# Designed miniproteins, single chains, continued (4), part 70

Each design is a single chain, and the fold is of that chain. pLDDT is the mean over its residues in the fold that is shown.

## One batch from the design tools (miniprotein)

Design m14418
Fold by ESMFold2-Fast:
Structure m14418 (fold): chain A 88 residues (1-88)
Amino acid sequence: MKGKELAEQGKIDEAFLEASKALLNGDYETAVEGFEAIVEKEGDKNYRAWIALANAYRKLGDFEKADEYYQKALEATKDNPELYEFLK
């Protein structure tokens, strides 16, 4: 709830922190909701949210969605050499 609300208010860093806390606490559904809200607000600008969302789906056992979001993060970096080298 809190992470999604913060993302909707444009408080992306705070939203990411709250979603990350949910992920660390084993509340994977809340983590997914928070990271999805960040992705909806930031789109292609926040590859870290895609990686985090992929990790949250993996923890839920949804490997298909986990692979999808991880692939999106990798594809976003291939046109930016700095991000590509950072993620390698």
Scores: mean pLDDT 75

Design m14419
Fold by ESMFold2-Fast:
Structure m14419 (fold): chain A 68 residues (1-68)
Amino acid sequence: SRLEELFNYLLELAKEDPSFALGMMQYAAKVAPEELRPILEEGTARLAKAKTAEEMVEIIRETHERLL
């Protein structure tokens, strides 16, 4: 699924390019169906405050789980 591909890529980016990971999550929040936007917006806000790659990975995983 497009969501699974996005979140797998976000997990890679969290370690390699955190700023790009945040940008991708922000874009996903803007284009997602209305039902999914609040979850993605909350995930984006948490991701923006993350200070380590480990925190970013956990936030990305938790956000993906909430979208299932």
Scores: mean pLDDT 84

Design m14420
Fold by ESMFold2-Fast:
Structure m14420 (fold): chain A 100 residues (1-100)
Amino acid sequence: SDIEEAIAALEEKVEETFEEMRKFAETIKNKEKREEALKIVEEAKREVEKILKETREKAAAEKDEEEAKKILAEGNEKMLEVLNKAYEELLKIKEEEEKA
């Protein structure tokens, strides 16, 4: 279904984004700050995976395609909030590393 294809594309984009975030965290030279950054990435990944699972289940249960699209949009917004917070925390750690 179009909804299942949209969910699959979203899952792929999420994996791609976390790979980029992990690589960014690995650029941190200080071992303790790098470990802190990697924990932030792992925590954000768990939260996003939970949102994605809940979004998939709700969208799959919805018989109206338009309502299913709204469920996907809401899930995407929640995932973006988690990702934005994680990126802000990573940038702060990187800035603190450069000052040390």
Scores: mean pLDDT 85

Design m14421
Fold by ESMFold2-Fast:
Structure m14421 (fold): chain A 117 residues (1-117)
Amino acid sequence: MEQSLERLRRALEEDARAVLAYFAEDPFFAELREAIENNDKQKILELYEQFVKEAKEASKDSLEFARLLGRLFMLMVATETLDTEPNRKILYFIKAVIYDLLKEEEKAKEYLEKALK
């Protein structure tokens, strides 16, 4: 009968599903999810290199970089809220990209290896 907390939990899960559905319509993240579901390690690596390259280019413009980081943050929260194996691998991929952008190469490699398992 604690309706407020149960309602909030379900609302957060519904919001996470809506975010993931939105990103499923994004061609890049749709292709990434397909590669993860098919365990296509070569395709995941190609998508990683492409995303890091585009993210570094976006980092030259503060507003475009902020928009990119906002999208990555939303996707991280959604994948952590709905902890399935494919979502966990997407989360690791995003963490690897963020650490690469921060020049933390060892952490970037660690999370990329987790995304490939």
Scores: mean pLDDT 80

Design m14422
Fold by ESMFold2-Fast:
Structure m14422 (fold): chain A 57 residues (1-57)
Amino acid sequence: ALSETLNYRVERGREIAIKEDPRVGEMPDDGKFRQTALDYLDKHYGEEWERRSEQER
């Protein structure tokens, strides 16, 4: 249950991280990488995500 929810977020974070740094896609899939992907999602889209959510409509 929790692992499934986290996995969805990690996949979204991966897409963003790979777009910013293609080397991230070559990194081994481990717990540290998953946490890094989530941090990338929050850090790079924390502010922009809030703006986009309001402008999407």
Scores: mean pLDDT 59

Design m14423
Fold by ESMFold2-Fast:
Structure m14423 (fold): chain A 95 residues (1-95)
Amino acid sequence: ETLEEVRKLAEEAIKAVKEGNYEKALECAEKILDILKELAAKLDVLKAIALLLEGIGDLLEMKEALKKGDVEKAIECIERMERIVEEAIAELEKR
């Protein structure tokens, strides 16, 4: 299921950040954003735009945190992206 896939990607990204493998962490985060883009294509345009802007913002904030070595902030961004995907899934389940 999509939710389990996103959870696994978030866990892999967090582990990669803790291990200093920032390239792998970013790859996993970008895959989470790709899943969000696929889900957003099925949502109302305004809700899709709002969730995509939040997800893109969290990815950009994660990239800046990693440049500064701020592991805690990078993990927070990954967890926010996971929650945004969960919100997109919940919106789709309403109908």
Scores: mean pLDDT 86

Design m14424
Fold by ESMFold2-Fast:
Structure m14424 (fold): chain A 71 residues (1-71)
Amino acid sequence: MEKEIKEAMLLIRLGVAKLVPDKEISEALIEAVEELLSRLDEIKIEDITEEFKKLAARVAKEKGLDPEKVV
């Protein structure tokens, strides 16, 4: 049950990321969600939002984007 809830939370974030008009920001958010989905068993449900923000900020920095605009 917990795994399915974590997956649903991330899939909602993936859907929102795809709706972002800025393609570079959209791609950074999609990459962050995909990385979290690959590490789903390593993350507690209460930490999902915090881990997403950390990964989105990291991916943004790696791509030369402003992290404040991504998270």
Scores: mean pLDDT 77

Design m14425
Fold by ESMFold2-Fast:
Structure m14425 (fold): chain A 86 residues (1-86)
Amino acid sequence: KLEASKDVELVEFKQNDDGTYTVKLKNTGTYRQEATVTFDKPIKKVTDADGKEVKSGIETGVKVEIHGNKFKVTLAPSEIRTFVVE
């Protein structure tokens, strides 16, 4: 389930054959937006489109949090991000 501030679109949400999920989010707005994706099971690992593991924390200009079955990310204006969730 996607819970987002006003202008975040869930472009893709699919289950892969290996049981992981591919999630693609787009901020269609002109301001930074926060999106939360809720899964039916606890999240073990999240990787970005480049295969790099996403770790919970605040990085320069980016906020990412993983809490049990919830994945929260901050998206810049017009940003598209793809994640693979285990």
Scores: mean pLDDT 71

Design m14426
Fold by ESMFold2-Fast:
Structure m14426 (fold): chain A 109 residues (1-109)
Amino acid sequence: DVPSSKDHILTLLNRAIDSLKKAIEALENGDTKLALDHLRVALALLRAARKGAERAGLKEAAELLQKAVQLVDEAIEGILAGTMSRKEAIYLVRKALQYTQKALQLVKE
């Protein structure tokens, strides 16, 4: 559905941004389990938004969302493996949030 595709992508991106912000807050509070729950929700939403952006021909937004997906996936894996510090995880998730916010602005245009 080409006419409603942008609205659907915007809904997914706003939900992903909310989940990423909640993940950052959980990491800052030392709640690793809650952070992982929010990161997994964000990852699913970002993957769905990326596919939606690709289908809509929004190439630059899709490329930014793929970068966000990679950063969230890296943060989840590093946290689960115990190989990533809390500070490093927060840095990666903040970068994913920045890419997601930039993709949101491109989808609005």
Scores: mean pLDDT 90

Design m14427
Fold by ESMFold2-Fast:
Structure m14427 (fold): chain A 67 residues (1-67)
Amino acid sequence: ASALVEQGLAHAREAYRARRAGDYAAATEHLSLALQHFRQAGAPESLLAELERERDRAAALAKEKAA
């Protein structure tokens, strides 16, 4: 549904904003929510894989900064 895609895009935008601000924890959370919405919308596996890599990278940076 288009609403799921719109919600996914909104979360992706917030994730990129958070990443630019150095808030990797918030970026990770928003990327996880974006992935959830895009999976429900039936997004291509290539897009999901790209977002998963971005989420995992943000999560690693958040963990490093917290240590």
Scores: mean pLDDT 83

Design m14428
Fold by ESMFold2-Fast:
Structure m14428 (fold): chain A 99 residues (1-99)
Amino acid sequence: MKLSVEEQSELNKPLSRFFQLGLELAKKHNIRITGPTPKNKEIAKVLSEITDLLINAGPLEELEEAVKKFLELVDTEVAREFAEAALEANREMRKLLEK
């Protein structure tokens, strides 16, 4: 289910930090998740799942599973940094939802 506009506003800070870090990591390491390879398509699909779970403050367990799939497809140091950032953003968002 979608978060309310007010709840999304409260969660904006950790989401903004996560997306900014993702852009910086992609720029720094020249990451391209585009092209005709099946692996690139699967990586893009899993990243879409991670993004959806973060935007909708989905369950941590589902995010951890999506992150695990991502790391199985991309075994690099930057992928691990991105995965940890996603999990940290979710933890911060969940803390904000616990009033």
Scores: mean pLDDT 66

Design m14429
Fold by ESMFold2-Fast:
Structure m14429 (fold): chain A 79 residues (1-79)
Amino acid sequence: MMDIEALVAQLSDPDPWVRARAAAELGRIGEAAREKATEPLLALLSDPHPLVRYAAAEALRRIGGEAAERMEERLAELR
């Protein structure tokens, strides 16, 4: 789906506000974004900007299922 692909591309934007907004929109889309967005959102858990890290974690939680499980695993590794 073009909208999800465009949002995933925005996760690599130089503007942290654009990255955070794209993550939030992917979270709002939820389960339908899981296949294309999970890996890019997991990478954003290590983003230099705290707003982007928070938005990525919330998006993964809202997408749910495997995305939420992989988020918990990734956060445990970062501790």
Scores: mean pLDDT 82

Design m14430
Fold by ESMFold2-Fast:
Structure m14430 (fold): chain A 87 residues (1-87)
Amino acid sequence: SEKKKEVLEIVKNLVERIRQASGDEDARKEILELAKETAEQLSKHYDKGTLEEAINYLEELAKQADGETRKALQELIDIFKEIYEKS
């Protein structure tokens, strides 16, 4: 669906920003704050199943990532899971 594509595109943008911020702790913190705001907005406008798909996508990426990128992706997953459980 178009909604699912929109959510995945937003999530892919967050992942790309995290990859580009590798080694920059301040930039990473800024991206994670943006991710929290984004997850909260997505939970208000999209169904729980769409958020679950986004979390699954992030978990698969985290399995393939190394070091700091994996850690940042795990923090992003934790943010999305917290919002998912509250929705």
Scores: mean pLDDT 79

Design m14431
Fold by ESMFold2-Fast:
Structure m14431 (fold): chain A 112 residues (1-112)
Amino acid sequence: MDRELLARAARLLEEAARLLTQALKSSTDDAVALAGQARDLLQEARRLAEEAGADGWLIGLIGQALDTADQALDLLKQASDTGKTAEARSLLREARNLAEAAAGMVRAELES
């Protein structure tokens, strides 16, 4: 496993989680921009984890965070409905939790 690529992936996952936390506290328009940035970071983190030879379960976890962020972003873009906005924010929170979990697992592996 390439430890340097994993360390880079961990930093991207941590930054994605930070952006998702900021999105949860932001206006809908700002949340769209922040969630879009987080999505791009999650996609790059997944690519780096794959190149590093990370276990499939970790790649799968990052993929779940990415898919959840994509679903949240789509709902935020359609936010003329207060129910869709609430659902989008629940998905942003879930994506953040998944990104934080993935980052923590990568960090634990790097410190071992």
Scores: mean pLDDT 85

Design m14432
Fold by ESMFold2-Fast:
Structure m14432 (fold): chain A 89 residues (1-89)
Amino acid sequence: SMQEVLEELHRLLERAQELVDEAERAVQQGDLERARELVREARRTLEEAGRLIRQHESELPPRTLAILQAQLTVLGGAATVVERLIERQ
């Protein structure tokens, strides 16, 4: 159902946010190996969210689709920032 899809998307996006936040903390602590693992997991989680959004694009209300796409973009940008911080160490 659409409700189950939205609940799964919510869980995936919350998990991605948690992983990005944990990766940022790992960088601050100098644990670059942990930071790389967390960013990789965040990227995989975002890929799954993006796949699920694309699969249900025609079924999602346009406003909901726009919000989900915006969240995906913001989280992808945050992951990129963490990746750049890792490279600068």
Scores: mean pLDDT 90

Design m14433
Fold by ESMFold2-Fast:
Structure m14433 (fold): chain A 68 residues (1-68)
Amino acid sequence: KVDPLLVKKFALELQEEFKLPESELGKLQKRIFGEAETLRSAFRFETVERRHLLLARDIVRLDLRAEQ
């Protein structure tokens, strides 16, 4: 469903941005990819694209801020 190269690049970007321990980074990545899949389905795209990952990341950032 997702381009493996896109997944790899995005994972590196998350690691650089958030600087989290491996376990926490894995949880964040899972949450963002889940949100991206929801966005892909809602907008009727066949594949998760970078735009879905970027929007999902922003949504998760807002959610994390609201959870504090």
Scores: mean pLDDT 77

Design m14434
Fold by ESMFold2-Fast:
Structure m14434 (fold): chain A 82 residues (1-82)
Amino acid sequence: DIERIADMEAVGLETLADIMRDLADRYRDNPEVTALLLATADDLRALAERAREQPELALEYGQRGQERARQAAKAVREASQS
């Protein structure tokens, strides 16, 4: 069921967006990291909406979201090591 896969991908993306917002609150003392995390959360939410609107592309939107989240996590790690 393609609708079910799309909903699962959207929920996953929404969960990642919530994690990014929570991380932004924890890193509030670093404006650059906070801005990146909030922008990533917004992107993840937009991808979740697109996954529901275009179920046939839901896996691709999920993969794009995971890549955005990985890039944000890398930036947070690099900022923490500097």
Scores: mean pLDDT 86

Design m14435
Fold by ESMFold2-Fast:
Structure m14435 (fold): chain A 108 residues (1-108)
Amino acid sequence: SPLQEALRKALRGEPLSDEEVEILRKAVETIPEDLKEPIQNIVNLVKSILPADVPEAARLLAAYAIVKETRLDPSKLSDQFIVATALRDIALGRLSDEEIELLAKAVE
């Protein structure tokens, strides 16, 4: 899907078109309301170490995809640290293509 393709590009650190950035922003609006604040808090924990070229929307969607795929509870401090560590690995380019594909599929 266009969302999965935009997220894959963002997680690889590839340049996004304005249309792809908009797709990611619209997808953030579909995150369940009860998860939006916990996910934003997790992203804020790693904000200073994420590259400036990684869009905030991609970081939020990656955190949501990790929560959804792993069935973690983002309200729990221990689970927040697991998600934060995964976001750090994204920022450092440590994700495999298979891991990126799993996150892209999980976001829908």
Scores: mean pLDDT 78

Design m14436
Fold by ESMFold2-Fast:
Structure m14436 (fold): chain A 68 residues (1-68)
Amino acid sequence: STIVDQLRTQYVNAMALAAGNRARADELEANKDAVDASPKLREEYENARENAKRNEALAAELQALIDA
């Protein structure tokens, strides 16, 4: 189905964005002292963490729709 193929594409994209943002958040968390000293790095950390969570949630919802 074309609709299922579109959902699978969106799922792959959401998973890729989640993984990339999670990796960035983990990298920044490993450098906590630098992040705590820099408002810019703190903002990047919060954005990466939030974007990871949003895309993880989206991927889960898309997986449920594909499996229905």
Scores: mean pLDDT 89

Design m14437
Fold by ESMFold2-Fast:
Structure m14437 (fold): chain A 66 residues (1-66)
Amino acid sequence: MSLEEIIAEGEAAVAAAVRAGDRDKANQTLLSTAKKILDEIDDFDEQTKAVQRLAEGYRAALAAAA
């Protein structure tokens, strides 16, 4: 699985959980996706950027749901 695929799946799953009002599921999905990034991507800079992008997507989804 590529970095872009991991991020895309994670963003979609987090957005779906936020839309459903399931904060615990959204947080669990965010953590699970971050773990996949750390496990699959060896470059520290790419890991950092990917996790930051995932966190920004989560914040945006929460803001849209508010």
Scores: mean pLDDT 78

Design m14438
Fold by ESMFold2-Fast:
Structure m14438 (fold): chain A 80 residues (1-80)
Amino acid sequence: MFTSGSLPVADVRRIVAEFGGRLLQVEETADSTTLVVEVPADKRDEVIAALNELAKKYGYEEPTVEELDENVFRLTFKKK
């Protein structure tokens, strides 16, 4: 059984950096994790897909994606 249910910030930071982006903000609550990331527009879908796979491994639902600026996105992952 997965015991923590929390996204590992180190893995999130690594994934975002691998696509030439950066992790700007992380906010965790009891039932959700919100990430703000800056990524090149051409890597956007790939970063979102990689973070979604990580989140599903830790028992999260598919993220809600919001564009805050041209290259800045808010991803909200809710626990199942």
Scores: mean pLDDT 78

Design m14439
Fold by ESMFold2-Fast:
Structure m14439 (fold): chain A 64 residues (1-64)
Amino acid sequence: MVKLSEREAQVLVLAFEGESYRAIAEKLGISASTVRRITQRQISKGVTREEALEALKAYEEAKK
């Protein structure tokens, strides 16, 4: 399982859904430049949409 932070997983899931960096930034309360850098770094590492979704689910399960 890929090691993503909760924020990285949230950003990546929304980016794979086709959301703009500005929309993701507004939704998550961070800057668009942060969204862009997280997305660019994780995709360059070969992280897939499925891996991002699995990581996000793991964080949600931990919050039960």
Scores: mean pLDDT 78

Design m14440
Fold by ESMFold2-Fast:
Order: structure tokens, then sequence, then C-alpha cells
Structure m14440 (fold): chain A 100 residues (1-100)
């Protein structure tokens, strides 16, 4: 549907924002700045999860989030990649539980 395609496009836009924040994280030596960037990434992942939950079936939402995890694995900074993957896996678990 048009709403499903629109949700997928917004998820791709959010993923690009996450990538930019992750690059800023990798460049930063400021602990406070890194903390703020992690919180922004966290908020974007939850926004992504909410968009998928409202517009896709749980099965389709999980597939999109798994594709996002593969893209996040390509991030150069291992600590921010691991953080984002853990949050994404948490959202997938919530969607799996919503099937019942």
Amino acid sequence: SAMEEEARKKVEEILEEIKKLAEEYAKSTDRQKQFELRNQILSLIYEMGELLYKNLSPEEAIKVLEEVIEEVKKLKDESVASFAINVLKYIIKELEESKK
C-alpha cells in the first residue's frame, strides 16, 4: 500500500540520520557529546520501530529491521554499531511478542 511504501521510505531516511550520528560519534572524543549522540540514535530507532509497528505487519516490520541491522553492521565504530544493533534486536523481540 501507499502507506507501507511511505513508512519504508521514512525508515531509510531515519537510517541515513543514524549513520550520520554514528560518524559524529566515531569522530568525537567528548564523553558528553558521545552520550548525547547515543540518545539521539536511541530515539531514532524507537521512531523507526513505531513507524513499522503502525504501518506494516509484524513479519514485514521484522524483515525491515533485520535489513537495518545488516546496514548498521557496516558502521566503522564497533561500540556504536553494537549499541544500535542491541536496541534494534530489542524492538524485533517486542514485535515477535506482539504476534500473540
Scores: mean pLDDT 86

Design m14441
Fold by ESMFold2-Fast:
Structure m14441 (fold): chain A 71 residues (1-71)
Amino acid sequence: SEEEMKRMAEIASTLSPEDRAALRKRLEELAKQLEEEGITDEKEIAERVKEVMMEHLEEVRPEEAARLRAE
């Protein structure tokens, strides 16, 4: 959902500069993969972005990610 994406973005903004840079790199790689696969649907792109963000948050902020999943 849009609200869930906003919450993930807020949590991401609290990350260290190093963890934020790592997330940015993952999202850049995802963007390249989506372009190579020809995926242009905004909904599909949003779901793929959400998955990558959740995986990263589970690695660097596991407690916050668990709370977000519990909602």
Scores: mean pLDDT 78

Design m14442
Fold by ESMFold2-Fast:
Structure m14442 (fold): chain A 88 residues (1-88)
Amino acid sequence: SADEAILEAFKEIKKELEKNGTITEEQAISILEEHLKDEDPLLKNAIISAIKRIFEKYGDLTKEEFFKLMIEELKYSPNIVELIRKAE
């Protein structure tokens, strides 16, 4: 399901952040593209656009920064925010 794909994508991003301290835009997008490749393009593009916006403003992000900024950027999508909070 789309919910499981989103949850697994953000769990993989969390693992990368915990191992390496930071994540790049390219790494975060690559993880989301792999997990969301078979999902609704509008949903996938909304999440990827949010990532592109936060990395453009802030550069490479720590775990705490990434999750806080993604939740804020997607605040008008409460279902996606709930999944991100579950991965956090």
Scores: mean pLDDT 86

Design m14443
Fold by ESMFold2-Fast:
Structure m14443 (fold): chain A 73 residues (1-73)
Amino acid sequence: KPSEKELEAEVLEALGNMYVALGKLFESKGDIEAAKEAYEKAIELYREALKIYPSEEIEKNLKEAEERLKKLE
């Protein structure tokens, strides 16, 4: 079974993934400001997860969210 910290990080990662999906949805609708806010929240959640439990998968998801936000500069 995963550790308690690993499970906590996985929950934060899942929430971050939901915000990335929401950001993509807002981009598809042309709502760039809402998309930026969604990606910013995803980045915050991934960073919190990594502080609790280091994970290569979470690091990849963080980089993807940062890249998406950067494209909306």
Scores: mean pLDDT 86

Design m14444
Fold by ESMFold2-Fast:
Formats: C-alpha cells, structure tokens, sequence
Structure m14444 (fold): chain A 79 residues (1-79)
C-alpha cells in the first residue's frame, strides 16, 4: 500500500498549496489503486480518509467545482 499512501500524500500537498487540479489527479490515481485492491478494512479506511481529506480541503477554499469533479470521479470508480 506504499504507492497509495504516497499518492495520498501528494494529493494532500497539492491541495494545501491550492493546486486542486493536481490534487484531483493524484486522488484519481489513488482511488483507482484502492479500487483494484481486495476488500479489506485498510482499503475502506484509506478510501474514507482520502474522501474526507479532499472534501474538507475543497470546502475550506470554496472550490465547489473541484468538489463536483471529485464526486464524479468517485462515482465512476465506485461502479
């Protein structure tokens, strides 16, 4: 799971810097990697943590369009 954690760290760093396009790109990569994993508590924890972290960051900065893009991406991956 090192690759997923690294992608989450990169997404967080980009979001904290206000680069939400880059953050969303890393989130997409992390979510795809998480979705490829077998069902486990670790998979569920990482997925929830990533969602809450990015949503909180986007809402704090008022980036409604970024939140919309993130939700659409999650919907595609969850299929």
Amino acid sequence: MEEVRKLMDEALAAAEAGDFDTALSYVEKALKKINELPESSEKATLFVALQLLLIGTLLDHGDEEGLKRFNELVKKISE
Scores: mean pLDDT 68

Design m14445
Fold by ESMFold2-Fast:
Structure m14445 (fold): chain A 79 residues (1-79)
Amino acid sequence: SVEELREKALEHARKLKTARDQYNAAVAAGADPETVAKLRAQIAEHQRELFKAVSELAKVATDEEFEKTVDEISRILNG
């Protein structure tokens, strides 16, 4: 459903933001290469799942529902 795809997109946007913040903190702290690689992999996974959810949402959502979701994702990622 539109609601399930929206929820999934927002969930992965939040996880992506968290992973990016953790990555930035780890790099700033001089974390070991294994830790940095793990965080980079988490970023890639959540970005992939977000793009997948947004792509599926674009097929079934109204323009208003889609725009509202994209705006909310943007606020999460840029907040």
Scores: mean pLDDT 89

Design m14446
Fold by ESMFold2-Fast:
Formats: C-alpha cells, sequence, structure tokens
Structure m14446 (fold): chain A 76 residues (1-76)
C-alpha cells in the first residue's frame, strides 16, 4: 500500500508514516551495526511514539522483532 493511501485511510499526515518507516529503518541499521544501547533506546522511544499516532498494525511485527533484538543485546 502506498504511504499516501495509508495516510488518507488512517486520517494521519503522510509525513508521520514516512517518519515511522525511517525510524524503524534506522533502528534496524543501528542494531545491525552494534550501535550503543543509548542510541538504540532513543530510536525505540521515537518509533513507539510515532506508532501511537498511526492506528495500524502494519509496523507492529517489525517493531516487535527489533525490540526483541534490543532486549537480547541489553542482557549481553
Amino acid sequence: MEIDELAKKLGVPKETIEQLKEVIERLRAALDAGAPLDEVSRLITEAVKLLQKVPTDEFEKELTELLRRYAARRRG
């Protein structure tokens, strides 16, 4: 589904959906690169805040997987 269609369907600005996608991509890249936990935590907080503004579960599965990866790194 195109971002413009999703934005109209959900009644949210397309910029909010674009920001959510960008933050999720940055979070994945940070985890893959072994970035500091402080940076990863900041990205997670931003993604969760954006997800609350977008009433859809399209990103929930990916965010859940990234949260599990963060939790594993925090314990190791």
Scores: mean pLDDT 75

Design m14447
Fold by ESMFold2-Fast:
Structure m14447 (fold): chain A 71 residues (1-71)
Amino acid sequence: MAAEAAEEVARASTDQRARDSALGARGLVTAGDYEGAAKALDEAARLSSPEEQKLFEEARELVREEARKKQ
């Protein structure tokens, strides 16, 4: 779920740097590094448009929830 959200935002992003950061977040989620994934999504949001920032915020919330469930 969280990894899928990060990948979806990466595909929707028009900025290559934001895409790279979002794809990095997906890899970090699958590796279990939820803190690193959240930071990568923050970076992607900073590089993207206001509408795309909402998608990154949603993906970050999903990453945070996954981290809490699995600890």
Scores: mean pLDDT 71

Design m14448
Fold by ESMFold2-Fast:
Structure m14448 (fold): chain A 62 residues (1-62)
Amino acid sequence: SETLEKIAEDVIEVLEKSSGEIRERILKQLEESLGLDPKKIEELLRKKDYESLKKLIIEKLK
């Protein structure tokens, strides 16, 4: 649980610090590896809804 939370937090931090091509590449990798919808991730990042984004990532990592 703590490990999954840390991974999710690190992913969110990288996404927040990334832009343009780098962010697009990360979103594509998350879609390919975990089935995360890039549009949903972008929506939650825009809203700064980090709690919902964290839960979404953890759910896919379980």
Scores: mean pLDDT 83

Design m14449
Fold by ESMFold2-Fast:
Structure m14449 (fold): chain A 95 residues (1-95)
Amino acid sequence: SEKLKKAVEELRKILEELAELTGLGEEGVKKILDFLRNVGLFLDDVDRAVENFLEQFPSVKDKEKLKENLEKLSELVNSLSNLDLAKVFELLEKE
């Protein structure tokens, strides 16, 4: 699905920016993906999502960039059905 491919690419870019903010590199992408799968659907409240992210990844110093990336993630999640979102996460994990 072209829509799912674009969503995977968008999510990958957001995860890479979030991983850079944590300083964890490629291993950070997997840890953030696991965090978002288990905790991250508080994205309807971005300020709460920022607080929850900082509890798990306290090394993040650029809170403004963190908020911007979580806002992008919120928009992406809200554009997808729960089934499509699950498929996007599954496709991203296979890389």
Scores: mean pLDDT 76

Design m14450
Fold by ESMFold2-Fast:
Structure m14450 (fold): chain A 72 residues (1-72)
Amino acid sequence: MEELMRLAREMLREGLNTDQLIERVGRKKALEVGVLAGLIRMIDAVADLMLKRGADKEEVEKEKQKMLKLLE
């Protein structure tokens, strides 16, 4: 789990496409990493929306970290 989360974050940071990810880890793991990367993006989008709505930055970060740990 933690390794898949690390790969998902790496994919998002480096902008790896699906084909590059498949070459690195194989089709099955690429799908799992792709799904996790999508979930991370959704969590980030919700956190950004909460901050724009005037939510406390520390509380938003705390909730974001809780959600990310559920994916591990």
Scores: mean pLDDT 77

Design m14451
Fold by ESMFold2-Fast:
Structure m14451 (fold): chain A 89 residues (1-89)
Amino acid sequence: MREAYEEYQRRAAEIAEEVGDISTEEGKRAVLERIKEAAEELYKKTGSLVMKAYALAAQGELAELDGDLEKAKELFEKAKELFEKAYKE
């Protein structure tokens, strides 16, 4: 669990540094897409529900950028459910 989260934090920091300017929609989208990929990869390697939740949360934020608020809400609700499940375990 902690090992996957620490790897995720390292990748998230590297992605943010590489993208640089997150004040633009393009910069925000680039960060979110790469964070989603990192979380999905870590989920496949570790089975961590927290990583799956982070991937869904990133997808939700991408849906918000696309103006699809209904899809964003559904993705955030799924992410929350996974976080709650991971916390109980």
Scores: mean pLDDT 79

Design m14452
Fold by ESMFold2-Fast:
Structure m14452 (fold): chain A 62 residues (1-62)
Amino acid sequence: MTPEERIARLEEQKAIVKKEAEVSVKIFEDNGFLPFAELVKKQAEDEIARLDAEIERVRAEG
């Protein structure tokens, strides 16, 4: 698997995390569970940061 293919897969995972978090946040906000909505946002941000770090690591490899 090339570095470009690895980055593409990581970017796709980021897109999935963002979409899933958006749906969950909306459900919690609509039901008045604001603390859970904020928790989901933070967990998604942390996961995206992990994926971004992996993408940068792959880019640094060439």
Scores: mean pLDDT 83

